# Designed miniproteins, single chains, continued (3): the designs that were tried, part 69

Each design is a single chain, and the fold is of that chain. pLDDT is the mean over its residues in the fold that is shown.

## One batch from the design tools (miniprotein)

Design m10386
Fold by ESMFold2-Fast:
Structure m10386 (fold): chain A 78 residues (1-78)
Amino acid sequence: PAAAAIAVADALENGTPAQVAAAMDAAKAEIAKTPKSTSQTLSNMLRALGYDAAGDAFADPSKIDEAKALVVEEARAR
């Protein structure tokens, strides 16, 4: 759970949009195993990085696809 969140944060700060997309796919797989814990960790990390909309979406496990799309779009736009 924490490793997936750290991978997403690292990809957002230091990676390419493709690496962000890959990290988000890995995070989605981990959320399927431990939804509440992983979603909350990702939500907090994304908000800390200034991705407030994606962070809010990640707080709800049912909105993971929306959160992924928002994060990938933000990374691609930069």
Scores: mean pLDDT 68

Design m10387
Fold by ESMFold2-Fast:
Structure m10387 (fold): chain A 81 residues (1-81)
Amino acid sequence: SKEEKLKEAYILALEMLRRHYREKGRTDIAKGLDEIIELVKNNDFEGAEKKLESLRKKYKLTPQEQKDIEAAREFAERLAE
């Protein structure tokens, strides 16, 4: 379905974001993204949104990283509707 394709695309985007943090040695953020990916796979988009907001507030991020995590959060919010 269209919803399944959007969910698959979102998971791929989150996996790319996770790879970015692993390459930077930010294993703490990468583990948080692993949890978020699991929530998305289980259709817990509200949980994913809350966890993304928590990561953004907890860790020091560059302006671009802040923007990327906010975009991911907004996408989870949209899927929760």
Scores: mean pLDDT 87

Design m10388
Fold by ESMFold2-Fast:
Structure m10388 (fold): chain A 62 residues (1-62)
Amino acid sequence: SRAAQIAALLQQAYDAYQAGDYVAAGRHIRTAVEEYGVSRRDIARLLGISEATVSRLIRAAE
């Protein structure tokens, strides 16, 4: 399902973030925002991080 795909993507983003791979974390977050329409606020809440951290991770993927 779409929800399961989003959950898997955000789990991959969290795992990368915990491993210190901010570029990989940012790429997974960008996919969730751009392809699945998940808001940065919702990603921040689901991952337990700040919206500022979400924005920084997206920038790291540029």
Scores: mean pLDDT 85

Design m10389
Fold by ESMFold2-Fast:
Structure m10389 (fold): chain A 97 residues (1-97)
Amino acid sequence: VEERVRELAERGVEYLKQGKIDEAIKLFDEAARLDLTNPVARVAGLAALVIRYVKENNPLMAYYVLKEARKIAEESGDPLAKELVDLVEEYFKKHLK
């Protein structure tokens, strides 16, 4: 399960870097559903939620979810979780209008 979570999160990160936002969200949601105790899966789910709130023009909720994702990523020490949070924070800042 851990390998599958990592694979989905890595592919989601790749799609997010390519601007394929909806495809990235789908993969992050799938990763989150596999194991909510895995920090990468948890951060992936929160990353998808940040993007959804940004799309809904709800920056306040996006910010709160982003802060929680950042905390989990930093506490986990996982480089992929950290990269995921950095990318969705960049997405949040770019689309904060």
Scores: mean pLDDT 84

Design m10390
Fold by ESMFold2-Fast:
Structure m10390 (fold): chain A 105 residues (1-105)
Amino acid sequence: TEELQKERAKILAQSLIKALDKRIEELEKQGAAQEVLDELKKLKKQAEEALKSESPEKVTEVVRQVVEFEKKLKTTDVLELAAEEAEKKDPLLGYVLREVAETVK
């Protein structure tokens, strides 16, 4: 169970990093507010640090921070992009992230 939790945390962290990177690129092209870009870059850095630490708890904390950020903006883009990336390696994890995105709406 610990090995499975670590592997899922790794997939989740990698999926979040890719989702945040894509969203930052999209928003930079659209000329989004610097404050929004700075917060997304901070979340990406936290996801990268969580991945390096190999800590499922830190990865879960980053997910919670992404959820709170998207609730404030009334968006689900990062969570939906993360679900799409995660489902390629872990379909159940992708499903769970899509359910989390529904709670943000």
Scores: mean pLDDT 87

Design m10391
Fold by ESMFold2-Fast:
Structure m10391 (fold): chain A 81 residues (1-81)
Amino acid sequence: TLSDEEKEEIIEEILELVKEGRFEEAFELARKAMSKMSLEEAQEFAERLVAALAQDPSVSDEQLARAMEFLSEEIKKLKEE
């Protein structure tokens, strides 16, 4: 179980990886973090991550769309388990 502080640190790390175009590493980190969460926590985490990405002017619309698609698919998989 991850603390709110640990979740914030992970979001910051994912944001930096996305800005560097390191999507595979960003998505593996997100997946690993979300696998330790309940469905409710994973949804809140995904919402926070999307908000952080959307608020950063260095993140392109294409990068944001790719991250949103990944997070949507991961949440869908968690709902089916």
Scores: mean pLDDT 82

Design m10392
Fold by ESMFold2-Fast:
Structure m10392 (fold): chain A 75 residues (1-75)
Amino acid sequence: MKEKVREAGERAVKLVEELGASEEAVEAVRKLTEDGAEAGLSLEQVAEYLRGLAEAMPEEKEYFLEAAKYVEELA
């Protein structure tokens, strides 16, 4: 389970980076997915927290929502 969340997180980080997210947004996705994996969160729970980042950083909203969708579809 932890490995699936970690791998999904690494791919989500790469996805938002390729979409042109800021370094701050890329780091936020990386930290949240790494923390989520260590906390034993499911892919669905990680996706929910990524949606929370979209509310905290509305200027980067589309990147966090795309990352959340990607992670949730892997569940």
Scores: mean pLDDT 82

Design m10393
Fold by ESMFold2-Fast:
Structure m10393 (fold): chain A 69 residues (1-69)
Amino acid sequence: MELIVETIELPADADLDAAARELAAELEKQGALVHEVSATREINGHLVATVVALRDGVLHAIRLVAPVP
């Protein structure tokens, strides 16, 4: 199984919880199996949320990152 790790940078005013849920919903709509949607956390001065999904035998770990305002 192939693993793809992706980072999506969002502006500081972005709602990462909403963005992660929207991404998960879009991936499911496209036939992906969403394994995990993490809640937004502040980690070392960055806001981080993660979506993990399986699509066409490929596992995608997508990290949404925004700078703290």
Scores: mean pLDDT 79

Design m10394
Fold by ESMFold2-Fast:
Structure m10394 (fold): chain A 100 residues (1-100)
Amino acid sequence: MATFEGTVYVGKKSYKAQALKVMDEAEELARREGRVRLVFHLITDKVEYAKEGTEALIEALKRLIDRVGADAIESVEFIGPEESKEYVERAQKEADELLA
């Protein structure tokens, strides 16, 4: 089974474009392989946008699941440094609920 691994800077002003780009790359792999594990490294960088950036990333993940089907997604894991912990935990909880 294929694993997609991407880094997302949720604390940057460009968070919407980054979320869409990462999920588009994950979609291409999911369609090619039929089933994938997703690993996202969340970097807050600056906290000013981190909440909106995390929300945008989860919305992009919902779009990915709608496009490829939940059966194409084996698992979603969010990881990150200590400073990203709050946003990693929030994203992981929402992803777990989407795949339940």
Scores: mean pLDDT 82

Design m10395
Fold by ESMFold2-Fast:
Structure m10395 (fold): chain A 93 residues (1-93)
Amino acid sequence: MERVEELARRLAELRRAGREEEARALQAEAAAELTPAERAGLATLAEALVLGLPEEEARRLAELARRAAEGDEAARRELEAAVRAIEARLAAR
């Protein structure tokens, strides 16, 4: 998770700065080093950070995404419920 967290923070900063080409290059390089489950965690963590979610919530979502990608059905259901709750919270702003 530490490597994924470092990559996710860098990716989120590039996306917030509008540096999309550099973000895409970093994501492609990271994908070459990571398992499919770690890629799911990276994508979820980076997106949560771009949305301005608290670090604790972002890390929890990333762990659920990683476990879901490994076939954890309970984690997949928890992730879906958490995402719906976040979307509802953001839509109310």
Scores: mean pLDDT 82

Design m10396
Fold by ESMFold2-Fast:
Parts: C-alpha cells; structure tokens; sequence
Structure m10396 (fold): chain A 68 residues (1-68)
C-alpha cells in the first residue's frame, strides 16, 4: 500500500497526473483502508493545487462513496 501511495505522489510531482489518478483509483477499489482514504484525500488536494481540478474531483467522488 505505502509504495503505491508513494508512486502516486511521485507521478503528481513529475506532472504525470493521469497515471497518478489510475494508481489512486485502483487503490480505492482494491485496498480501501483508512490509510489509503486519508492519503488519497491529501493527494487529491495536491492535484487541485497543481491545477488538475477535474482529476481531483474524480478522486474526491470515489472517496465520498467510501467515507460517510
């Protein structure tokens, strides 16, 4: 889990936003732990900060399905 979360953050820092989204969505679908939910939320905020509002919104929508 931690390695895949680090991979997603690295993709964002490299400007590979679509690849970061794919990693995060797969984690949310296969391994939806508290750690994954919290880190995916932080990374969605990072994406929005980088101007990737549509990708951040897509990840946020998936998070809302998994969090109350």
Amino acid sequence: VTLKLNLAETYIKLGRYDEAKKVLLKLLQTEPSEEVLNEAEKLAILLATRGQDNLAEEIGSELKKLKP
Scores: mean pLDDT 79

Design m10397
Fold by ESMFold2-Fast:
Structure m10397 (fold): chain A 116 residues (1-116)
Amino acid sequence: SADLERARRAVREIEELLRKGDFEAAERLAREVWPLFVRLLTAALAAVPKSQLLAVLPGVVSGTPGISPEDLPRIEAVLAAARDGAELMAALREFLPLPRVVLLAGRLVEAAEKLA
């Protein structure tokens, strides 16, 4: 879909900005694409059982740059509790920087597409 292609481009651009140390540009882009990732995660949560998303979550977290393995239990709890993409992303934002939330959301959307 056009939304999924746009999300993939945004993830790659945010990762590149973070590698270059351009934190302001990464945060600006993450803020711009936030509504897109809310929509995509809401669709993913509706399409795939939470048990399946939770089963792939350790790999998703491990594959997301700049997320500590120590954050995994808190991310699992937030994913288990969230009803939609808005709740999920807002709860993740409480303890993760904005660009890292978008990167994690993008990888979770990709995992959900493979499971659907």
Scores: mean pLDDT 89

Design m10398
Fold by ESMFold2-Fast:
Structure m10398 (fold): chain A 60 residues (1-60)
Amino acid sequence: SKEEALAAARRLLETEPHSRAGLLSLIRDYQLPATAEQRQALAAETDPAARLALIEGLLA
């Protein structure tokens, strides 16, 4: 669900804030509706708070 995906994203960013592999697994496992551009933006973003905001945007 959206709530589970968001909770998992917050947990990942607390424990592994710069994990590209963790983020890609999250998008895949929860089948988040991400465009190629959104995936690229997430991969390029290094700030954990900005990464969370991008994931929240995918779940809106």
Scores: mean pLDDT 71

Design m10399
Fold by ESMFold2-Fast:
Structure m10399 (fold): chain A 94 residues (1-94)
Amino acid sequence: DPVKEKLERLEKSSTPEMKKFIEAVKALIEGKFEEAEKYVEEFVKYMEENDPGGLEALLTNLAERFGREIPKTREEKIELVLEAAKEIAKNILS
């Protein structure tokens, strides 16, 4: 299963900090949109508490990639990260 193989590679290349983000990608692949939003919210919250510099770098890179301004509110940060998770899920399904 190419989807399963791509997911296993993503999980193996991911740091512990990225676990909730990977769970969001999996939820999107399964069509579980509410679960995906919850995982993204948990990911952003975790990163704000444990790696705020890493979160700032990630959000800056994603904002540049998607042609958006760097998010300032938690809601905007969640929206941007969720868009990234959706792009990854789409690429895995393709």
Scores: mean pLDDT 83

Design m10400
Fold by ESMFold2-Fast:
Structure m10400 (fold): chain A 67 residues (1-67)
Amino acid sequence: SLKDYIKEKTGGKVSDEVINLIIEYAKGDKERIDKIVEQLNALLAFDPDKEITLEDVKRIIESLELE
């Protein structure tokens, strides 16, 4: 499932609520999910102890919509 895919790609470091929000905002589009996951993994690479919040996901989505 997309939920399991996101959980695996983020190393299990994000909550189920964050995963569900990503799927909802991406409208189930795997390419959009991959872009959001890439940005989340960039944040986690910079700060491995960071707790990913709903606001972090919203900021990532906003930045991806800026062309």
Scores: mean pLDDT 78

Design m10401
Fold by ESMFold2-Fast:
Structure m10401 (fold): chain A 90 residues (1-90)
Amino acid sequence: SKREQIEKMLKLIEEEVRRLKEELEKAKKTEVSPMELTKLQFRLLATLTEADIAIRQAKELGDEETVKRLEELRKELEELKKELQEIIKK
């Protein structure tokens, strides 16, 4: 069902946000290649796109609780994007 699909998307986005946070913290502590930083940028962009799709679908279902959680995750992804941009500028 569409609801089950959205619940799966939410879970996958939550898991990816956690992994991205871990990898970004590692990148702050160790020297990371430009290729690894580029890979993180692509993953962040892909996850932001998936979050936008999931938010749209959750809004169509009137699932306000899921929309709120996805909006929180989207804000976290935007913050991670800013942090990654700061690492790249150094």
Scores: mean pLDDT 86

Design m10402
Fold by ESMFold2-Fast:
Structure m10402 (fold): chain A 74 residues (1-74)
Amino acid sequence: MKEEREEKVEELTKKAKDDLKEFGKKDPEATREAIERVERAGEEAKKLPSLEEAVGLVVGVAEEEARRLLERLE
């Protein structure tokens, strides 16, 4: 329940950070900023009352940050 939600959020946050590191290899500063935003989203997601809301927040932020990073790298 709550522990399962927190574990899932941590798993998704870790995966998102790894994906961003792969996408952002050419721009370490932009990658660092994107990772920091995903980490913040993970911490906020742990405070949400439902697993669906928590997962949605982490995935949504990760996708937005990946999109921004890819646009910058061209």
Scores: mean pLDDT 77

Design m10403
Fold by ESMFold2-Fast:
Order: structure tokens, then sequence, then C-alpha cells
Structure m10403 (fold): chain A 94 residues (1-94)
């Protein structure tokens, strides 16, 4: 059921916005698992539902583990979909 998967991905993306670093790290781990082992449809839904902007904001996190996990996640996304990741990353870092 694609709508149920979309809802789960949307909920996962909202967890990236949590103020609790442990919740954010768990969400990043789940997201990395989807990027490595998920379907092509699940990977596309992550981008379509807006995972990239909150991941970029996590690069500014005061928590070093969160920043590192966000960098790792963005690197995987950039390898899979460079056109979707690299332009907003370059703008964010400017």
Amino acid sequence: DIEEVRKQIRELIELLKSKDPKVVLEALQMLKNILKNGTEEEKKLLIEEGAIPPLLELLKSKDEEVRKAAEETLKILAELHPEEVLPPLEEFLA
C-alpha cells in the first residue's frame, strides 16, 4: 500500500525535526537503512516528501553524532540522486 508507505516516510521525516538527539539519531538510522536496503519507490518517496531540507538543517546541529549521521545520510543520497542533493547542499553551505 503506497499511501501507507508514504505516511510512514512522512512520519520518519518529522522525527528528524525532533529536539531529542536520540530520536533524531534513530530516525537517521532508519532513513539510512531505507537508502541502502529499501525499494526504489521508498527512496524516491524520501526525496518527494522532503527529507533533504531537514537533513541539511541537521548539519548545523550542536550534537556531533547527529551532524555526522546527517553527513553520512546526505552522502548516500548524493551518490544515489546527485541532482536532487548537490544543488541544495551547495546553496546551504554558501
Scores: mean pLDDT 82

Design m10404
Fold by ESMFold2-Fast:
Structure m10404 (fold): chain A 68 residues (1-68)
Amino acid sequence: SSEEEMRREMMRLLQGFDDAYENRDIEAMEKILKELQELRDRSTGRLKEVLDTAVDRGQRRIDQLKAE
């Protein structure tokens, strides 16, 4: 189903984000966060809530790495 496809895509993106974070690759993190935001905007219900949380946490990690 579309819902299962979106959940699988979310898990793939979250793994990619964690990999980019460990490598301190801000450009890769920003690209993946944008894809998570686009997925979130297309999602509804519980999946949207999970993606809202993931996007917020991702943005905070990027902001923390960019802070001087």
Scores: mean pLDDT 87

Design m10405
Fold by ESMFold2-Fast:
Structure m10405 (fold): chain A 79 residues (1-79)
Amino acid sequence: MPSLRELYEEFKARVATMSPEELRELLRELHERMLEEKFPQPVPVPADDASEQEILDHAAFVASLVANYLKLPRVPVPE
């Protein structure tokens, strides 16, 4: 199974081109991996009725938390 770091790198590489459905699935995988790796503050998955913008905002928030934990740059911040 991919690690938290691998899922985060996939998110960074693909976030601009991902559909909301793909983002929702990646966020679900990230949440499951956070639980498996005993992440200190696991975050909830987005609501089933969340809009595309809410999914993007949630993805950015989760990515920020994972980046902080792994000491990586945040997504979707420009370089």
Scores: mean pLDDT 67

Design m10406
Fold by ESMFold2-Fast:
Structure m10406 (fold): chain A 86 residues (1-86)
Amino acid sequence: NIEKIIELLRKMGELEPERREGFEQTIEDLRAFSESELSRELKIAAYEHLAALLRKLAEDPSLSEEVRELAAEAAELAEQIIEELR
């Protein structure tokens, strides 16, 4: 569910204020993307890219454990969307 991914990204931005602009940009990109009439293949590619970025954040030792856990949950949701689109 894309709305849950957006909620998790918002929470991550609240916990890491110095990175908030990056998370807000990702939320804007996701909203624009969810409203677009893109092909299934392009949607899969975009969610694969998002999942990879979120997995990288989940393994980033410079982030708090709570933010890493939120990133991992968001990555799992993106991976579920990919599975449903296939």
Scores: mean pLDDT 82

Design m10407
Fold by ESMFold2-Fast:
Structure m10407 (fold): chain A 68 residues (1-68)
Amino acid sequence: SIEEEAEVILNNVVASLKLHGKTMSEEEQKKFFDEVKKILLEGEKAGDEEARNAQLTRLMVSTIESKL
């Protein structure tokens, strides 16, 4: 499901940040999760997997870099 995919993505970002001694608050995690779900839902409706994956990558990278 889209929720399960979003949880996997969130867990990967949280794990990456922990490797650098950084954490996400519950509020930050919820916001990120909601943004990931939106991208996944919009990508499914548009049928453009490449654009969806590019948006997800940008969100993940910007989130991790903002904490380092």
Scores: mean pLDDT 85

Design m10408
Fold by ESMFold2-Fast:
Structure m10408 (fold): chain A 94 residues (1-94)
Amino acid sequence: DLKKKLEELAEEYIKKILEAKNSEEATEKFQEAVDELREFALTELKLSKEEVEKILLEVADELVLYLINGGKETPELYAKALELLKEKLLEKIP
């Protein structure tokens, strides 16, 4: 149940990000997704604030590495980052 809820929530936002008209809209939808998944992790998965912050930092580090290596901010990049966040949170569900 929790795995299915997490997957459906993340997939809904991935779709919204990929449907974004520009990188600015994709960034806004990605921020909304991160906030929603943070709330889910704290309230439904019962993870500590410290654990959630660590996971979010790991995803942020991957984004920064991509951009430093000449990557561009695109809807596809933000969708990939959200998929990574989903995978890391799924690992926390028994």
Scores: mean pLDDT 84

Design m10409
Fold by ESMFold2-Fast:
Structure m10409 (fold): chain A 82 residues (1-82)
Amino acid sequence: MSGLSEEAQEALDELAMAQLRLGVYEAIKKNRPELAEELEKEIEEERERIREAAERLLAALDLSDPVAAQEAAAARSTLAAL
């Protein structure tokens, strides 16, 4: 099911968790604008985690594998949208 290396799997998990947390903070910020200043710190930390995890993922992926190529494209898209 996960046909990726351990390094790629760890980076994928870290990326997914950071993306999830970023989404939660953005949702809170939208509904509770009074917390925006406090949430900016958490948002910055999650953006850094996303960047680091995406870069580690890209370094660990075997791009000859179609699944790995898909994950690489998704990671590149995530970095561009950050």
Scores: mean pLDDT 79

Design m10410
Fold by ESMFold2-Fast:
Structure m10410 (fold): chain A 85 residues (1-85)
Amino acid sequence: DLSGIDGSVQLVKAAVYLAIGDKEEAIKILREGSKGNADMQTALGQMYADLGKYDEALALYREALALDPTNQSARRNLAEVEAKL
């Protein structure tokens, strides 16, 4: 029941590391927390897309949509990455 709150905390931590330019630590936080969390998988996918790793980003967005088919960010980001392939 607290998994959503824990996920939000990890997303905030990742956002702070991104703001200070530490993408590697942000990716690590999201990767470790992403298991079973659609929002974290979506955020991790965005980071791979920013690095030009579109195939890895696609896989993460598809996993996020498998967990939560209504996730608007994952749906939008999947379409944007597919347009770049």
Scores: mean pLDDT 75

Design m10411
Fold by ESMFold2-Fast:
Structure m10411 (fold): chain A 65 residues (1-65)
Amino acid sequence: MLGEESAKKEVEQTEKLFEEENDEKSREIFEKNLPKAKSDIEIGMTAGVALLYRAVERTIERREK
């Protein structure tokens, strides 16, 4: 049952983060890749990739303007 619990928690945390930041790009990456995930691990990785993309983009934006 660990997979279901961890995957659900990561999805909820990721959705909450995107909703609070209104980050459409990170949300799009998450939504686009989530249906392709075949396991709880892949769901978690998909959320992680979307969060990483958001973190990298914001870091670059802060450095540029």
Scores: mean pLDDT 63

Design m10412
Fold by ESMFold2-Fast:
Order: sequence, then C-alpha cells, then structure tokens
Structure m10412 (fold): chain A 65 residues (1-65)
Amino acid sequence: MPSDEELLEAAVAALEHGGGAGAAGAWGMRQHGSSKEHLERFLEAAREAGNEVAARAAERALRQA
C-alpha cells in the first residue's frame, strides 16, 4: 500500500501532465484513504501550479475526507 507521502508525491508529479492527470492523482489519494492534511497539501500544490482541474478534484476529495 502506498504511503500518504508517496501518494502525494505521485499526485504532485502528475500536475505537470495536465488537469486530468492531476485529478486522477487526487482521486487516488482519496481512494487509498490519504489524510485531510495530505489532501490539503495537494490542493495547495495544484493551486500554485495553476492546475484548476486538479484543484477542483482535490476540493472534492477533501469534502469526502
């Protein structure tokens, strides 16, 4: 099972590949039970990258956490 840090690192790396990849990263983090804190860190990274699709996916994942 990937750790919360491993899932966050993979999701952040996916931000470079566009909104769909970043959104899939956020979904993966939530599916594996990533903490609210790690999802919040991903949301900040998505916003800094200007990846609005990924940011919206992270916000949705946070509502489910």
Scores: mean pLDDT 76

Design m10413
Fold by ESMFold2-Fast:
Structure m10413 (fold): chain A 65 residues (1-65)
Amino acid sequence: SPEILEKLKQEALKDIEDASDLLSEEELSTLRQKLASAQSKEEVASISVEVGVKYLKHAVEKVVP
């Protein structure tokens, strides 16, 4: 359903915005562009995983130089 896909995109967009404390503006912009072009639930899920992985990497880099 297109309505369900749009709801998933809105939740993924919140995840991107929540990551803005650690991710760069360029990373956030790229992720938002990918999300806007996503045409399937699988693509949205993949983008959400990418946000989480990037966030974790930045968080670890703050602890281990």
Scores: mean pLDDT 84

Design m10414
Fold by ESMFold2-Fast:
Structure m10414 (fold): chain A 98 residues (1-98)
Amino acid sequence: HMEQLQKDYELAKKYLTESIKLAEEAAQVAHRLGDRSLALTAESIAETMRKAIKLPLEEQKEVAKQIANAMQTLADRAPPEVGRLFREAAELAKKAAE
């Protein structure tokens, strides 16, 4: 239904927006820890998500799914402070992909 599709679009956008904030925070924490490579990776992920929120819903969901998987993989290898932020961001991106 059109009304449900609009609500799904707004929810997906809200979840991706919150995921972007966490990825940006992860970049700041990584920079503070001296891990410039991880900080740049987190910034790149946030930028990819910012572009995704401008896409049609199906394309937005596909990007969100791919980014969630990437962030979960990074969380497993990141320092605990950064890993927690990536895991939380990944869960929000998964919700955006639903």
Scores: mean pLDDT 85

Design m10415
Fold by ESMFold2-Fast:
Structure m10415 (fold): chain A 61 residues (1-61)
Amino acid sequence: SRYEKIAQTILKSLGLEQSDIASAEVDEQGRIVLTLKDGKQITSNVAADRQTAEKIAEAIL
């Protein structure tokens, strides 16, 4: 799906692999918050509405 492509692009831009990700959530500003398996958090700025950001976050996992 297009959301999987966007998810892969985001991870690649951050130098991350899907195996590094523990969770992906959306904050109240519609930004994707990635929690890594080592406990670190990274916020990805996505110029999308909340629903689109949630679908991208689901595709990251």
Scores: mean pLDDT 78

Design m10416
Fold by ESMFold2-Fast:
Structure m10416 (fold): chain A 94 residues (1-94)
Amino acid sequence: DEEEKKKDLEKLLELLEEQLENNRLVSDEEAKLLSKLLTPDQQVLLLGRVSGLAQQGRLEEAKELFRRYLEASVNKDEEKLKELEEEIEKELNK
């Protein structure tokens, strides 16, 4: 169901925003949604970069990266996932 997937994405983005703003631990609901949409390796890579952007005050970029990655993962867009992962790795090495 495309609408359910969109709702899951919006919910996860809201939970991530609350987590980053309040420095909270991952909730059970957030953990379940992350595991549903992303592999453990993808979670480590993506959350590492998102947290880094948020710590720099770049919250909108962090949310945008997270949204794009989740959308690409849900749509199984392997090319887009590779591009996003390469961008994350390049930024971490600068």
Scores: mean pLDDT 74

Design m10417
Fold by ESMFold2-Fast:
Structure m10417 (fold): chain A 85 residues (1-85)
Amino acid sequence: ELSIEERQKLLAEEWKRLSEEEKKRAEEVLRKLEETHPELLKQLREALKTDIDKAAEIAQEIHKKLPELSAYDLVLLAMKLAAEQ
């Protein structure tokens, strides 16, 4: 029922409410993806703006390649990416 734009707005608001530790964790997750899988990060950024099903598929691929990243780590990343827009 929420549009993609409304989801992005909610994620950006949640980013503002995160602790400094959670924000630092999102930064670490982003940096790891930039260093190891920059193409997946780019695809995730695009998909979060256009296609939520594709964004979920890319998130699953990221988790498969980097199993040390929890589902919560990926949610923190999504909040950070939404706040950058």
Scores: mean pLDDT 80

Design m10418
Fold by ESMFold2-Fast:
Structure m10418 (fold): chain A 91 residues (1-91)
Amino acid sequence: MKEVYEVKLKEGSIVGQLLGLKPGTYTITITDESIEIRDENGNIVAEGKKEGSLLVITSKVSGKVTRISREGLLSALELAEHYGTAEVKKV
């Protein structure tokens, strides 16, 4: 299933640290097999694919590789929103 999130990352975001992304507005598209993160200009800043139970996500900006479950990523977004370091909207 395809899910799309519009995410505004602020300074100090655990999601920004986890994914190697700077503060800014991003669109995160998650499927059962892949993830794609685009900035406000539509450029791909991170992308990944499913390997076993994990998503292997590579930042095009920092070169950072993150291995995380889909549930773990969604929990990190929820935690960042709870601490006021991200604004998350499902679209």
Scores: mean pLDDT 85

Design m10419
Fold by ESMFold2-Fast:
Structure m10419 (fold): chain A 80 residues (1-80)
Amino acid sequence: MAQELADLYEESARDVLARAAAAGADPATIERLRREVREVVERMRAGEISPVEAGQRIGRLMAEAYRAAGMDEFAAALDG
């Protein structure tokens, strides 16, 4: 379950980052956010953080991706 959920979080994050990049987010910002998502997923797979905490952290990173693309309404939806 944890491994399958980690894979789902990774895939969802990849889709959001791809949308943000297509909307004009800076490539360096997208690369940093991809790295941070990977770190969160790796910590979840290692059992260092709970799946709920990983989901919350990834949600915040995805909100940041949408803000970087000027998509503030989508960022707000992910943040609360």
Scores: mean pLDDT 80

Design m10420
Fold by ESMFold2-Fast:
Structure m10420 (fold): chain A 82 residues (1-82)
Amino acid sequence: DKEKLAELYRLLKLALNAPKIRELVDQGKFEEARALVREINAEIREIIENSSPEELKELIKQLIDQLEDQQFKDGMLKILNS
């Protein structure tokens, strides 16, 4: 289901960028934070529109491999494979 894969891809991209967004917000750089979110959302849209379900699944696996939290990583792999 491409819709499920698209939702997982979006979640993972935002989760991986959350520390950078938080740092900008904590520094009062709200315009930079908003610009970063818009850039991430534009990239997500482009990837989802131009990727097959199989390609999205491979991209999701690559994003999960970048996660440092082992519990979150294991949970995301279980969701991907269900």
Scores: mean pLDDT 86

